# Ledger of designs, part 5: designed miniproteins, single chains, continued (5)

Each design is a single chain, and the fold is of that chain. pLDDT is the mean over its residues in the fold that is shown.

## One batch from the design tools (miniprotein)

Design m16140
Fold by ESMFold2-Fast:
Structure m16140 (fold): chain A 89 residues (1-89)
Amino acid sequence: MEELERRRRELEEEVERAVEEFRKLAPKASEEQIERFREALREAARYELEAFRAEAEGDRKAAEEARRKALEAAGEAQRIGQEALKADE
């Protein structure tokens, strides 16, 4: 699906922009913390795409499950970001 390919590209770009912003906000963050942050965002993006695909296919239950997992992964990325920012104080 053309829309799915566009969404995937947009999410990949958003993840890399967020990682660059994270590096600027937490310059003392370890490479391990930065990679964990990137992986959590990639996981959130993956589930977001699964939700989009499931919704397009009419699978409402699968879409809701994927959105829940996307929110969990996004929450983990936020937690990692906050942890790194506190270490930079």
Scores: mean pLDDT 81

Design m16141
Fold by ESMFold2-Fast:
Structure m16141 (fold): chain A 92 residues (1-92)
Amino acid sequence: MSEVIKKTKEDVLKKAEELFEKAKELLEKGVSEEEAEKLVEEALKLLELGILWFEHYYEKTGLEELKKAAEELRKKKKEFKEEFEKLKKELE
């Protein structure tokens, strides 16, 4: 069970990070800010879906690993929002 939780968390984080890195590259290269914002929105949506999945199963099972996974994804979502806003300000 722990292995499935860990793998699901890692898969969500990896995909969200890939989307976020592409968004940063687009913004840094001076290409469409709208396309960069869409990629960030997709990354944040993926993290939110992961959070909802872990919280749903935590309510069903009471497994602390699920709660910790949801908290880690929530922290990453906040970090992505803060980093993207900072990057936008640096490029103004």
Scores: mean pLDDT 82

Design m16142
Fold by ESMFold2-Fast:
Structure m16142 (fold): chain A 80 residues (1-80)
Amino acid sequence: MKEEEVERIRRIAEKLVEQANSEDPLEAEQALALLKMLLELAKKMGDEEGIKVIKEALERLSKSKNPKVAADAKKLLESL
């Protein structure tokens, strides 16, 4: 696996967790959609480290103050 791609996934996931925890529901929804796309990409590439990073991000979001974000994050975790 390309180490550079794993580092990019980590940086993006961290930023998306911050955005998904925002009080703006549109920003939160967009961040979740991007995390879902990153998860699908990591799964297609067999990137176990990338999947782990995204799983950790989704676990953090499952505790979000926004109940829709928390529910969507839990659903994505179930798809792992």
Scores: mean pLDDT 77

Design m16143
Fold by ESMFold2-Fast:
Structure m16143 (fold): chain A 81 residues (1-81)
Amino acid sequence: MVEEFKEKAEELKKEALKKIEEAIKAGDMSTAYRIAHELLEKLDELFKEASKSLSEEEKKQAREILNEILKEFGKEYLKLL
């Protein structure tokens, strides 16, 4: 379901941002960067896996959700730097 995809993607974003903030506070910028990169990979895989069981209409909705999450993540990540 698209709702499950949205919830999982939001959870991944929230968890990654928290870990990135912790890494930045610890002075570990390389770990912060790695976590950001891993999030992008996880979101791509999540979308790819969801696409196997979603209808064409649901895939479009999931893609829109993914784009919004990536946009929000980018804004929040830049604020932490």
Scores: mean pLDDT 85

Design m16144
Fold by ESMFold2-Fast:
Structure m16144 (fold): chain A 96 residues (1-96)
Amino acid sequence: MIKQLEELAEKVKTLLDNKAPMDEILRAVSELLKVVEEIIKNGSPEELKKAIKILEDVRKAIRTYAETADDDTRSVLFTMEGALASAIKKLREKIE
């Protein structure tokens, strides 16, 4: 799970850095969030903590792209950032 999450996070960050087509970014984020749901359900406390760090790094990449994005792109990026923030909250609640 964690290795798959790391690989998907790197893919998402690369797509964001390259300003890839939004449908590709959305697909990659969707796949990443599916792995996060599995970690929330079945992950160890150590895996939950690693997942939080990985998702925070992805959120930073999204915010960086949003700083120079047009209004339409920025709206989608804010929606993605919100989904990641919600996932991080669930991961933190599972540890506490």
Scores: mean pLDDT 86

Design m16145
Fold by ESMFold2-Fast:
Structure m16145 (fold): chain A 87 residues (1-87)
Amino acid sequence: GLVTYRVRVQATRDLDRAQLQAVRDRIASVPGVYGVRPAAPVPDRVAAGAVVHFDVVMEDDPAVLDQVVATVQSVPGVRLLGVYRMA
C-alpha cells in the first residue's frame, strides 16, 4: 500500500525555485515513489538555514524509505533533518 512521509530538509545555502524543484525531482526519481509535493507553497527563493517540507507518497517499504533518505543526503545544498510518517 501507499504511505506519505514528510521529509524535512534545511537549506545549507540560498536556493532558488529551480534548485528546490531539482531536490523534488531527485526524490521523485526514486523507484517506489509516486509523488512529491511541498507541504506549503514554495517561495521563489529560500535563504540558508530555511526549513522546507516535502510530502512523499511512496510504497510502504523500508527499502524505498532508505533510498529516499540516501537520495536527500546526496543532494548538494540541503541537509536532511528528518522523515516523519504522516497519519
Scores: mean pLDDT 84

Design m16146
Fold by ESMFold2-Fast:
Structure m16146 (fold): chain A 75 residues (1-75)
Amino acid sequence: ARAAAEALRRVLALPEEVAERVEAEVEARFTDNSREGQEATIEALARATGVDAGALREVAFGSEERRRAALELAR
């Protein structure tokens, strides 16, 4: 959860106010390590940020290669 949330914040370059909501949603859900809990976290982040849930899933749960590519684009 934490690594995915950190990658998400860096890649999406969220406004500070939206970033605060992302932090709150991750903190509320980080103790649930089940796949269902992770999917619920992505849905909550999509609602909080207005970003497409599919894009958030690719950053959070995509392969290590996809996550690295997304981080490189954020540089």
Scores: mean pLDDT 56

Design m16147
Fold by ESMFold2-Fast:
Structure m16147 (fold): chain A 104 residues (1-104)
Amino acid sequence: LLDEAVQKMQETGDLLIEHGNLLPDEITGGVYQIEGAVIKTSSVTGKKSMDLKTYYELLSKQIERQEKELAEAEKKGAPQAQIDTQRQIIETLKETADIVKKLI
């Protein structure tokens, strides 16, 4: 469960960074905390841990922003490929939120 949530979190972060939709204040530079322990996530070390409460707050804020951006993109007639990508990001964020909610 926790490992699955961490994996979804990494997938979500990669998609947001790749498409330029991630705001700097929505990620704490890969610093995460579980039960008072602060651990940096790293692609080099493979260590994974996260502060579920903080992450859930960031995730909820990110979902709201992505949904607003999707609505604006649709209103402006953005390319279907862009709209599909944004919908995929939102779906992944919501899946991650569901998993995290089960762990808090």
Scores: mean pLDDT 58

Design m16148
Fold by ESMFold2-Fast:
Structure m16148 (fold): chain A 97 residues (1-97)
Amino acid sequence: MSYSEEEIKADVEALIAKLEAAGDHHSAAALRAAWEGDAAAMEEQIAKVGAERGEAYRLLVEAAAQGVVIAKSGDEAAGEAFVARLRPAAEALLAAA
């Protein structure tokens, strides 16, 4: 089954909403920048996550952001890799936040 761009966007927006509700505004901003293709804003927000929450958490956010960028490429294999990477990273982010 192929993931539609709308389904991927809905999953990303749900994660952003959960991060913002948990007070993790920098991780939420990083994922939004990744979806919008703003690499500079994405890198800036990931750096702020590392400064605020530590290196292990920053790596989880970076993995999730890269997953979003890959999914937006429209590659079927990339879509599956995105779901596999983003779901456990999202669960780890919510557990850490």
Scores: mean pLDDT 74

Design m16149
Fold by ESMFold2-Fast:
Structure m16149 (fold): chain A 65 residues (1-65)
Amino acid sequence: MKPSDEDIEANAVLIHGIVALKYNASKEELEKVIKRLREALARSTDPDTQAALEAVIKELEEKIK
């Protein structure tokens, strides 16, 4: 398997999103992480990576309500 540049970047942002979610980061920090996750999702072509990004984005968006 060959991780693309998009997959490497997406995985790094995904980990950041999970950490932010787990440690109850501030609303401002959550919004920044969501923006980065959405950008990674738009560039990703891997279905598993897209599904993981979508799940984390949804949880973070729910938190900023």
Scores: mean pLDDT 75

Design m16150
Fold by ESMFold2-Fast:
Structure m16150 (fold): chain A 83 residues (1-83)
Amino acid sequence: SAEEELIAEIRRLRREGVARARELIAQGDYASAGEVLRETYERIRELAEQLPGAIGLVGLRETEEGIAEIDRAIAEGRVPPLG
C-alpha cells in the first residue's frame, strides 16, 4: 500500500542519514553531522505529513522533537543525538 511504501521510505531515510552522521562524528565533524540529521528529519517530516491517523501524528511529533534536540546540540557545539 501507499502507507506501507511511505513507512519503508521513512525507515530508509533514517538509516541512511544516521549512517552518514556516524561517519561525520567519527571524523569529529559534529556540526556537519547535526546538519545531515536535521535535513534527514525534515525530509521524514514531509513524508510523515502524508501518513493518515495516529501513525502520522506520532511520526510527526517524534520528528519535530528530534529536530529540536538536533538544533540544541548544534547550538551548544555537542554531539548530535542519533535517535
Scores: mean pLDDT 78

Design m16151
Fold by ESMFold2-Fast:
Structure m16151 (fold): chain A 80 residues (1-80)
Amino acid sequence: MENARKLAELAEKKGDKETAELARKAYELSQTSSPFAQAMLEKAAEDALELLEKGDFEKAKKTLEGGIQMAEMIDQEIAA
């Protein structure tokens, strides 16, 4: 997931360690997630990257948190 890696690198350069950590978590989760959860994580990383490029750190972080939460919920339902 290229967008999550780019997001983590950009966040680290801007000093936003929380967003960088979330981006790495999204990437790790994508390695074991269902295709639908992977697509949701990729979209969240893409949207968060655009927000971070605009300087909106809070929205970028919330977008990633939401994407991760939704992906985890989907994978929990599939695993059940």
Scores: mean pLDDT 78

Design m16152
Fold by ESMFold2-Fast:
Structure m16152 (fold): chain A 77 residues (1-77)
Amino acid sequence: SRNEEILRLEELARKIRDGELTAEEVGEELARIPSVSEEEREAIVERVRRGDREGALALVLERLERLRGRKIPLPLP
């Protein structure tokens, strides 16, 4: 469900921020989240591998916000 994907992404974001995961472990966790594309997964993993944890976190948080905000198909201006 989207709620499970949100919880997994929130936990992943925390672990990336705290430096708890390697690039390979981040890739494995992202592979378990169906809404994350292969291209998005590769981009996040590459940023972690380069030591750009803030850049990797930004991509994870962007996906997380899209999942959280997708409930209304036609948002008001």
Scores: mean pLDDT 78

Design m16153
Fold by ESMFold2-Fast:
Structure m16153 (fold): chain A 91 residues (1-91)
Amino acid sequence: MKEEAEKRLEEILKLFKERNGYTPSLEEQINILEIVRKLLEALRDYYRWVLANPPPLVTPAFLAEMAAELPQIDRDIELTKVEIEILKEKL
């Protein structure tokens, strides 16, 4: 995971610089990733809430798809946390 996080950070930073013509500060990078983490956590909480409180007439297939996405959302949250930690160590 840490090695994947380092590689993903390098790729994101390279793409950002290529498209915007500048490198964001370490503090800006941390702030962006904190927002991403918060959004992923909100998405996970929403999925968990729907699965615990299924709306009337929602199909079992739809609920199963949401449940299947949760492990990937959990992995993305953990990866984002590792990325934030790596950047904080550089401050």
Scores: mean pLDDT 84

Design m16154
Fold by ESMFold2-Fast:
Structure m16154 (fold): chain A 97 residues (1-97)
Amino acid sequence: MTDEGLERQIAVYEAIVRESSDLLAQAEAYRQIGVAYADQGDYVKAIQYYQQSIDLYQQALQQAQANGDTELAAEAQKLLQEAQANLQKTQQLLQQS
């Protein structure tokens, strides 16, 4: 991906974060920004965006649990685990690089 392509992809996901009231959609957008930075070898920025994604997934999980929404809670937990796996793998790559 070119720098221009990366900037445009990030801008699209930032718009999703700004325009969406859905915590899961916002968390997924941040996770995708993290993936884009990781693909460019910018592991430090990737880690920062994965941490933002994790925070939002944790909020979504807590809200779903408080509301007794077991289906949404299960989805949020699954996505949270995926974001945490991305974070751990990227942190490991940064330390080995």
Scores: mean pLDDT 82

Design m16155
Fold by ESMFold2-Fast:
Structure m16155 (fold): chain A 88 residues (1-88)
Amino acid sequence: AAEARAILAAAQAEAKKVYEQGKAEGKTEEGEKKAIEIVAAGLREAAAALGVDATALVDAAREAALAGDVEAMEAALAELGAAVAAAL
């Protein structure tokens, strides 16, 4: 739990940094896409640390986020949450 939390926190901090840099440079879309990729990688690593193979669900959430499909992203994240809860 602590390991997964640390991995996710590090990914979120790096994603925020990349997003803010893109925004400051007038490259908000590029920064947002890079931030999404960093968070997706962090979610995969955190789930693996908990013994959960969430690759397909994280990839689905990532693709939905990149496409701006909030409904599909929320559905994939809900399934990821259920998979993590079932593994604990």
Scores: mean pLDDT 76

Design m16156
Fold by ESMFold2-Fast:
Order: sequence, then structure tokens, then C-alpha cells
Structure m16156 (fold): chain A 80 residues (1-80)
Amino acid sequence: KKEEEFEKLAKEYIERVRKELGDSAAQAMEQVVKVAKEFLKKEGNPELAKKRIENFYRLMLGEDPEKLIKEVEEAEKKLK
């Protein structure tokens, strides 16, 4: 269940990067997500996995990931 939520959020980061910076940047983000997923499975620390993705997102787009997280939460609330 928590892994499914992590995967959904990770896909949102990848799609935002693809939309703003194109497919090459999205592929780089996919690699960061892959490494974060491996870290989550081996270390069992979801906060460090999320922080890794968030730091790369900030580096790529120059904006806080909190904005994207709020957009995803608002979209989910509208569906319920």
C-alpha cells in the first residue's frame, strides 16, 4: 500500500519533469526514482528515498516539490 503511493508520486515527478524539460530530463529522473526504490527496499527508509527524489526535482526545476505534492493531494481529494 505505501509502496503503491510512493510509485504514484514518483510517476508524478517524472511526468512533471518530462512536461517542463523533455524526455532526456525525464529519463534522468527515472534513474533517480529507480535508485530511490532500491534504497527503500534495502534500507527500509521511505523518508530518505523521498528526500533523494525531492532534491533531484529541486535541482532540475528550481522549485519546491511541495507544490507538486499539493497538486497530487488536491487531485485525489476531487476524485473522492
Scores: mean pLDDT 72

Design m16157
Fold by ESMFold2-Fast:
Structure m16157 (fold): chain A 90 residues (1-90)
Amino acid sequence: MEAEEKIKELEARAEERIKELRQKSKTVSPLELSKMGTEALNELAKEAREISLEAAKTFSTEVTSEATDRANEILNATLKEIGKIVEEKK
């Protein structure tokens, strides 16, 4: 299912962004790091919305709800980790 593949891609992208921000935190300013973190979260939120829309094409409320919940869980976990990285750089 397309939505399932997109969920895996979102998780992989989130992990890559977290890793990138951790590496950048060693060399960039706190302000620049905060901006990068915000941009990464906005990109991932857009991807999560696309997953929900893709799942909706199955005309199943159950499938759409499950995909949306899983995408939101990934976003919330990522938001928490990015927040820690930015806060530690203060």
Scores: mean pLDDT 78

Design m16158
Fold by ESMFold2-Fast:
Structure m16158 (fold): chain A 99 residues (1-99)
Amino acid sequence: MEGAFRVEGSPARVRVDVPTTTVREGEPLTVNVSSDAPATFTVTLRDKDGKVVDSGSATGTSATFVFTPKKAGDYTLEITVTDSGGTVTLRLPVTVLPR
């Protein structure tokens, strides 16, 4: 399985692990986010038209989000991590295949 992605940022180190960026309709898309300091995590899944189809938020040093896209198409996963040192935003393309 290809498509594991990891990014490290500053001031606090933010780690984003998306084990696969390609899923089928009705299959889970897993997003793991962690930070070296307590932070607020916000993850939004947008379709090709920019419409929000799913979102989640959590606070702490790590969070796991699971989305289940219902329609095939091209999506954008937007991950925002906010702590006392600032805000980091990461955008990842996600492909949803038909069944």
Scores: mean pLDDT 77

Design m16159
Fold by ESMFold2-Fast:
Structure m16159 (fold): chain A 84 residues (1-84)
Amino acid sequence: MEEAARILSQLPPEVREAVRKALLDVANEAMKEGFTPEEVAYAVRKAVSDVAEAGRQRPLTPEQAADLARESAKKAYEEIKKKK
């Protein structure tokens, strides 16, 4: 959690807020499907890392960053689901 928070703090405030809201929405949906808090934490870390990597290549709009975060988190949840 500390690493994810640190990476988010390096993003512009608008981008950081959009990513945070997107990840909360996806986490809420995942919890309805029965994912654990540990699995949610894993998906959040993966999504934050993917957004940071994309942001290094080019500036992201808040919407682009939110969409990337949602997509990355959903992929992480699908990976977890395949292992169970």
Scores: mean pLDDT 77

Design m16160
Fold by ESMFold2-Fast:
Structure m16160 (fold): chain A 73 residues (1-73)
Amino acid sequence: EKEKIAKETEEKLREELEKAGIKVKDVKVTINGEEVEIEVTLENPSAEQLLTALQLAGKQQKEAEERLKELKK
């Protein structure tokens, strides 16, 4: 189930970034126990695109962490 959460988080974040007009080089989500780590590599991002990417990544990280908490209940 952790693999599914990581994959779905990667797919959703990539789609949201691309819809925002951001060129994505890579999106990697790693789950270590209860912690969700998101690494996003962008191609020549502007400052505005970096802020948008941080906001979207933060949202997806929070959603993934909530799903992990449900698995432990």
Scores: mean pLDDT 79

Design m16161
Fold by ESMFold2-Fast:
Structure m16161 (fold): chain A 84 residues (1-84)
Amino acid sequence: SAQEEAIRQLVRQVSDYILEKYPDDVDAGVFNIGFASLYHSKGMTPQELADAALKLLEKIKEKFPELSSQLDTFEQQLQQIRES
């Protein structure tokens, strides 16, 4: 669906942003694997995908608090899709 594709696009954008900011950081690499897992997941509803992505964003904000304001923008977009 268009909602599923929008979630996957947001997941990719967040992952790319984190790797761009922390290319040599092991934790950034681990989060990228988490997002890749969500991107390739099958059988999840758009709401389940958005919820899982939001949980990953929460963990990233805990590890990289300096990214919080930028990640809040993605969080709001994911919440809108989850509520759709």
Scores: mean pLDDT 75

Design m16162
Fold by ESMFold2-Fast:
Structure m16162 (fold): chain A 90 residues (1-90)
Amino acid sequence: AAAAVAGIANPAARRVGEAMIELAERLTRAIEEVGAEAALAALEAEVEALMAEAKALVDAGEISEEEARAALEAARPALERAGEAILASE
């Protein structure tokens, strides 16, 4: 994950990508411990805050939409892992 994020030239976009990866990994661990509903409820505010920050950076022109997509793509394996954990949760 770190290698994919390191390829992003914009430091702000890189930080967003790193935060997405960290949050996705934390979510996956929480889902495995307490289930998807409780894990999502516990991390909802952090997810909303990160999404709001990413949007604000794009709106301000600090990162481009392309750079935001690159950050999301770098985080995609971790996000897919979290999504699989949600779907596997009973």
Scores: mean pLDDT 77

Design m16163
Fold by ESMFold2-Fast:
Structure m16163 (fold): chain A 77 residues (1-77)
Amino acid sequence: GPAEAAREGGLSGKDGGEAARKAEEAARKAPGSSERQALFAEGSAHMAAGMGTSLGLSPEEQARLAAEAAEKAAEGA
């Protein structure tokens, strides 16, 4: 799920869960099925965690980035 994707990207525990939660909320705006929304949330959380960790962003900034990435992915769908 999105929390696991965030952990794979470099966030752990509570921080990974927060990034996943925000990505899920943003992805719910995507057109299509709940399954498609879940995929957007997972990809966005993983990408944001990996990129944010590489850039030295705080967990809060990484969570925000995950939400923004999910929202943009949803808008592009």
Scores: mean pLDDT 67

Design m16164
Fold by ESMFold2-Fast:
Structure m16164 (fold): chain A 83 residues (1-83)
Amino acid sequence: MEGLRAGLEALKAGTGEAAKEGGIKAAEAASEHKDDVEGGRLSHLGGLLASTAGGKSKSSEGTASGTGGAIAGIGAELQAELG
């Protein structure tokens, strides 16, 4: 259990190096997002419809941006379980 967490953290650190470049891009995308409030809502509804019709995974909405998101989600769940 704890060994897995250490492994996930190490993987995150290795990937974080490349994610540093992506961080700048993400900040710029978030800025541009200010004017696209409606677009964000439409994509949200689209995801819900696809999930309902296909019975797909519901974790797609926030973690589709990359490996870091998936690892962070698992880490958060482990943290909640441990305390």
Scores: mean pLDDT 46

Design m16165
Fold by ESMFold2-Fast:
Structure m16165 (fold): chain A 83 residues (1-83)
Amino acid sequence: SMEVEKLLEKAREVAERARRAGDEGSARQVERIIERLEKNPNMTPFELELEDGMVDLVYGVSRLIERIRRERAARAQELARLA
């Protein structure tokens, strides 16, 4: 379904960002979700909602990586302002 394809695209993006951030553990967790979604490409929107834990994990890791990125960027900006 389009919902599975959208989540799969997001999961691949998040796994790559986690690996770039050095978070191999989070990357592996998201990669397990990718494998599960690839095995069940015809999952209905209702079935995907029942698997809310997969959606929550992907977006949870995305928010964590984004928070780390924002904290690093804020620190870099503060250092640049003081220079």
Scores: mean pLDDT 75

Design m16166
Fold by ESMFold2-Fast:
Structure m16166 (fold): chain A 71 residues (1-71)
Amino acid sequence: MLEELSEEERKKLIEIIEEKLKEALKNKDMGVVHAAGYSLLVLGEEEKLEEILGGELVEEIKKKLAEVLAR
């Protein structure tokens, strides 16, 4: 089912994910970085993710997500 998050719920979720992503990246916790990265991509926050992780890592995460979403 399509996610029906309210605007406030979506903002809170993005904020939490962004915070955890930055923390995980600082600690080199790549498992959490990838999980949070997937979550931000699914929420349509690709630009924000690229700002935090850089284009190389976002490109890898994006490619894997695209393969999963390709039916």
Scores: mean pLDDT 75

Design m16167
Fold by ESMFold2-Fast:
Structure m16167 (fold): chain A 90 residues (1-90)
Amino acid sequence: MPIPLTPEELAHLEEVAAKLEAGEPLSEEEVKEALLYVARGQARTLEALGHTEVAERLRREAERAVEEAKNAEELREKIEEALRRAIEAA
């Protein structure tokens, strides 16, 4: 199975998870980067499973969410919606 996250993306997500477990505050930049890595990982997984059209749509929606979101909370909501639509379509 191809790894859906790069080693750098996985390390970043593990660091964010460790900060959350320790009760440390995350910056908006750290939250935004973590959300993008999750979306990219899911898109790679969908593509590996043959759901190429769904993966391309998820990548497009994630890119648009980054451009349009004014803060980390709005980006989270947009990425969660894109992920939900991808799961429903697969």
Scores: mean pLDDT 73

Design m16168
Fold by ESMFold2-Fast:
Structure m16168 (fold): chain A 59 residues (1-59)
Amino acid sequence: MELTKEQAEKIKEALKKELGIDEEAAEGRVKGVQNVLKEYGDLSKVKPKKIREIAEKFL
């Protein structure tokens, strides 16, 4: 299952704020996060903490 537009936008905003990266770098990392989250099937059941842990692996 793919991230919704709203979920992708929230992750992008969180990455920009957390890592101090620009829009383009955040967008690239969101794509990486999307690929990993596809393995979980139901993204609505993925806890925010898990999404953060996955995003941190793309630092």
Scores: mean pLDDT 66

Design m16169
Fold by ESMFold2-Fast:
Structure m16169 (fold): chain A 81 residues (1-81)
Amino acid sequence: RKEEVAKKLKEAAEKAGATNVKVEVRGDTVVVTGSAPKGKAKEVADKIKEEVLKLPEVEQVDVSVSEDGTKVTVVARLKPP
Protein backbone atom coordinates (compact mmCIF):
# COMPACT_ATOMS: atom_id res chain seq x y z
CA ARG A 1 0.00 0.00 0.00
CA LYS A 2 2.64 2.60 1.02
CA GLU A 3 4.91 1.46 -1.84
CA GLU A 4 2.08 1.99 -4.35
CA VAL A 5 1.44 5.52 -3.03
CA ALA A 6 5.18 6.26 -3.18
CA LYS A 7 5.20 5.12 -6.83
CA LYS A 8 2.19 7.31 -7.67
CA LEU A 9 3.86 10.30 -5.99
CA LYS A 10 7.08 9.74 -7.96
CA GLU A 11 5.05 9.57 -11.19
CA ALA A 12 3.18 12.78 -10.26
CA ALA A 13 6.49 14.58 -9.65
CA GLU A 14 7.96 13.35 -12.96
CA LYS A 15 4.74 14.30 -14.81
CA ALA A 16 5.03 17.82 -13.36
CA GLY A 17 8.56 18.16 -14.79
CA ALA A 18 10.77 17.20 -11.86
CA THR A 19 14.01 15.35 -12.64
CA ASN A 20 16.32 13.22 -10.48
CA VAL A 21 13.28 12.23 -8.37
CA LYS A 22 13.96 10.43 -5.08
CA VAL A 23 11.25 8.85 -2.90
CA GLU A 24 11.55 8.03 0.82
CA VAL A 25 8.85 6.37 2.97
CA ARG A 26 8.80 7.41 6.66
CA GLY A 27 6.02 5.70 8.61
CA ASP A 28 2.74 7.17 7.31
CA THR A 29 4.58 9.93 5.42
CA VAL A 30 6.08 9.81 1.90
CA VAL A 31 8.80 12.33 1.01
CA VAL A 32 9.57 13.01 -2.66
CA THR A 33 12.49 15.21 -3.69
CA GLY A 34 13.40 16.34 -7.18
CA SER A 35 15.22 18.92 -9.25
CA ALA A 36 13.66 21.68 -11.36
CA PRO A 37 15.20 24.31 -13.63
CA LYS A 38 15.84 27.63 -11.90
CA GLY A 39 12.78 29.86 -12.23
CA LYS A 40 10.43 26.89 -12.82
CA ALA A 41 10.56 25.23 -9.38
CA LYS A 42 7.37 26.98 -8.20
CA GLU A 43 5.48 25.89 -11.34
CA VAL A 44 6.70 22.30 -10.89
CA ALA A 45 5.78 22.42 -7.17
CA ASP A 46 2.27 23.72 -7.95
CA LYS A 47 1.71 20.98 -10.55
CA ILE A 48 2.91 18.28 -8.16
CA LYS A 49 0.56 19.54 -5.42
CA GLU A 50 -2.41 19.49 -7.82
CA GLU A 51 -1.66 15.93 -9.00
CA VAL A 52 -0.97 14.58 -5.49
CA LEU A 53 -4.23 16.06 -4.13
CA LYS A 54 -6.10 13.89 -6.68
CA LEU A 55 -4.84 10.73 -4.92
CA PRO A 56 -7.50 9.27 -2.56
CA GLU A 57 -4.83 7.81 -0.24
CA VAL A 58 -3.36 11.24 0.59
CA GLU A 59 -4.74 13.21 3.57
CA GLN A 60 -2.36 16.18 3.41
CA VAL A 61 0.34 17.38 1.04
CA ASP A 62 3.00 20.02 1.61
CA VAL A 63 5.21 21.19 -1.24
CA SER A 64 8.31 23.35 -0.75
CA VAL A 65 10.97 24.87 -2.97
CA SER A 66 14.62 25.24 -1.94
CA GLU A 67 16.06 28.71 -1.25
CA ASP A 68 17.87 28.70 -4.62
CA GLY A 69 14.71 27.63 -6.47
CA THR A 70 16.26 24.50 -8.00
CA LYS A 71 14.88 21.73 -5.76
CA VAL A 72 11.33 20.66 -4.90
CA THR A 73 10.27 18.63 -1.86
CA VAL A 74 6.84 17.03 -1.51
CA VAL A 75 5.69 15.64 1.84
CA ALA A 76 2.48 13.60 1.70
CA ARG A 77 0.74 12.34 4.83
CA LEU A 78 -1.31 9.22 4.20
CA LYS A 79 -4.81 8.63 5.57
CA PRO A 80 -4.96 6.24 8.53
CA PRO A 81 -6.26 2.72 7.76
Scores: mean pLDDT 77

Design m16170
Fold by ESMFold2-Fast:
Structure m16170 (fold): chain A 70 residues (1-70)
Amino acid sequence: AVSKEEIRAILRELEVPEEYWDAIAEGFDGEELLRLTVDDLIAAIPGLTEGLAFWILAGAKPRIERLLAE
């Protein structure tokens, strides 16, 4: 499983604004983040732009997959 702190570390590494870290890390686990679309993430996180949502998912998914790997 991917922890909330590991998700926060990924968001920090991707230079995502800190204001979104809690909403994302507490709203979703790693497996949920792998299944999210850009539209899903925008709908869940108030104030998140389409471009930032795309950046988050494009950068976070490969990192989460690595953490979930055998």
Scores: mean pLDDT 82

Design m16171
Fold by ESMFold2-Fast:
Structure m16171 (fold): chain A 62 residues (1-62)
Amino acid sequence: MDEAIQELDDVIARLRAEGRDLTAETLRLYARDGMSLGAIARRLGVPVSTVSRALRLAGEAL
């Protein structure tokens, strides 16, 4: 049950190590916390288009 969460955490850690903090945090909020794109955009202070792009890039990293 925890393997998918561990793999997600590994990807998030790798993105942060690469300096991709926004992409890493967006993936965490979306995939772990189940937040909507609009809620993530509000929380991070970025446009929804930035959140959508970050999730697409994070998906390519999975």
Scores: mean pLDDT 75

Design m16172
Fold by ESMFold2-Fast:
Structure m16172 (fold): chain A 72 residues (1-72)
Amino acid sequence: SMAELEAATRAGVEEMRRYREEAEKLFEEGRITEAVGLVLRGIGDALQATLDAARASGLPSEEALRLFGKLA
């Protein structure tokens, strides 16, 4: 359902924000490559979770991407 897609997207975005907080600490320590890797991983994981939820709900990927862009 659309509600399940929205819930999964919000959960992924929240996880992505937690990854960003950890990445900020790594940036402060000068661990730039690890910090960038963590940010990209967080974004990728959240996007994949949103796309997987859309597929499971029978919704198009375009709607999933639109919702992810709105909430991220």
Scores: mean pLDDT 84

Design m16173
Fold by ESMFold2-Fast:
Structure m16173 (fold): chain A 77 residues (1-77)
Amino acid sequence: MPDLVGKSVDEALDTLSELTGFPKAVLREALQNSAVLRGSGPKGITVFFEGDTVAWQQPAAGTPVDASTNVSLARLS
């Protein structure tokens, strides 16, 4: 898991797309709709945005994640 805190929405979605295998457009739609994208495994990534930047993430930077990971994206603003 990279450190996404303070990254723009565009940078965070690019990084998550490369990390999880979900297309950037699908991740952007999930953020707009507060939807959860399911991978094949039990692991999850959660990212909260405030304005156009990442305010919070789980798991912490350095934690192993892969294309089987579930993704949850939401705005706090």
Scores: mean pLDDT 75

Design m16174
Fold by ESMFold2-Fast:
Structure m16174 (fold): chain A 70 residues (1-70)
Amino acid sequence: SLQEVRRRAEEVLREARETLSPDIVQQLETIVQRVLELLEQGRLSPDEALGAIDEAVRSAEDLKRQEEEK
């Protein structure tokens, strides 16, 4: 449901704010916001939205590793 996707998004962003740099959090927030917009417009199913959020988290973890290598 839309409500379950919103709860997942809130949890992901809460954890990201504790573990990731502000720049990475901003990028993740932008992606998550876009996914929620597409879901609300009926362009994504709840299952597709959850998958997109999980993929965004993996990308954020990769960005954190790249920042640590600079």
Scores: mean pLDDT 81

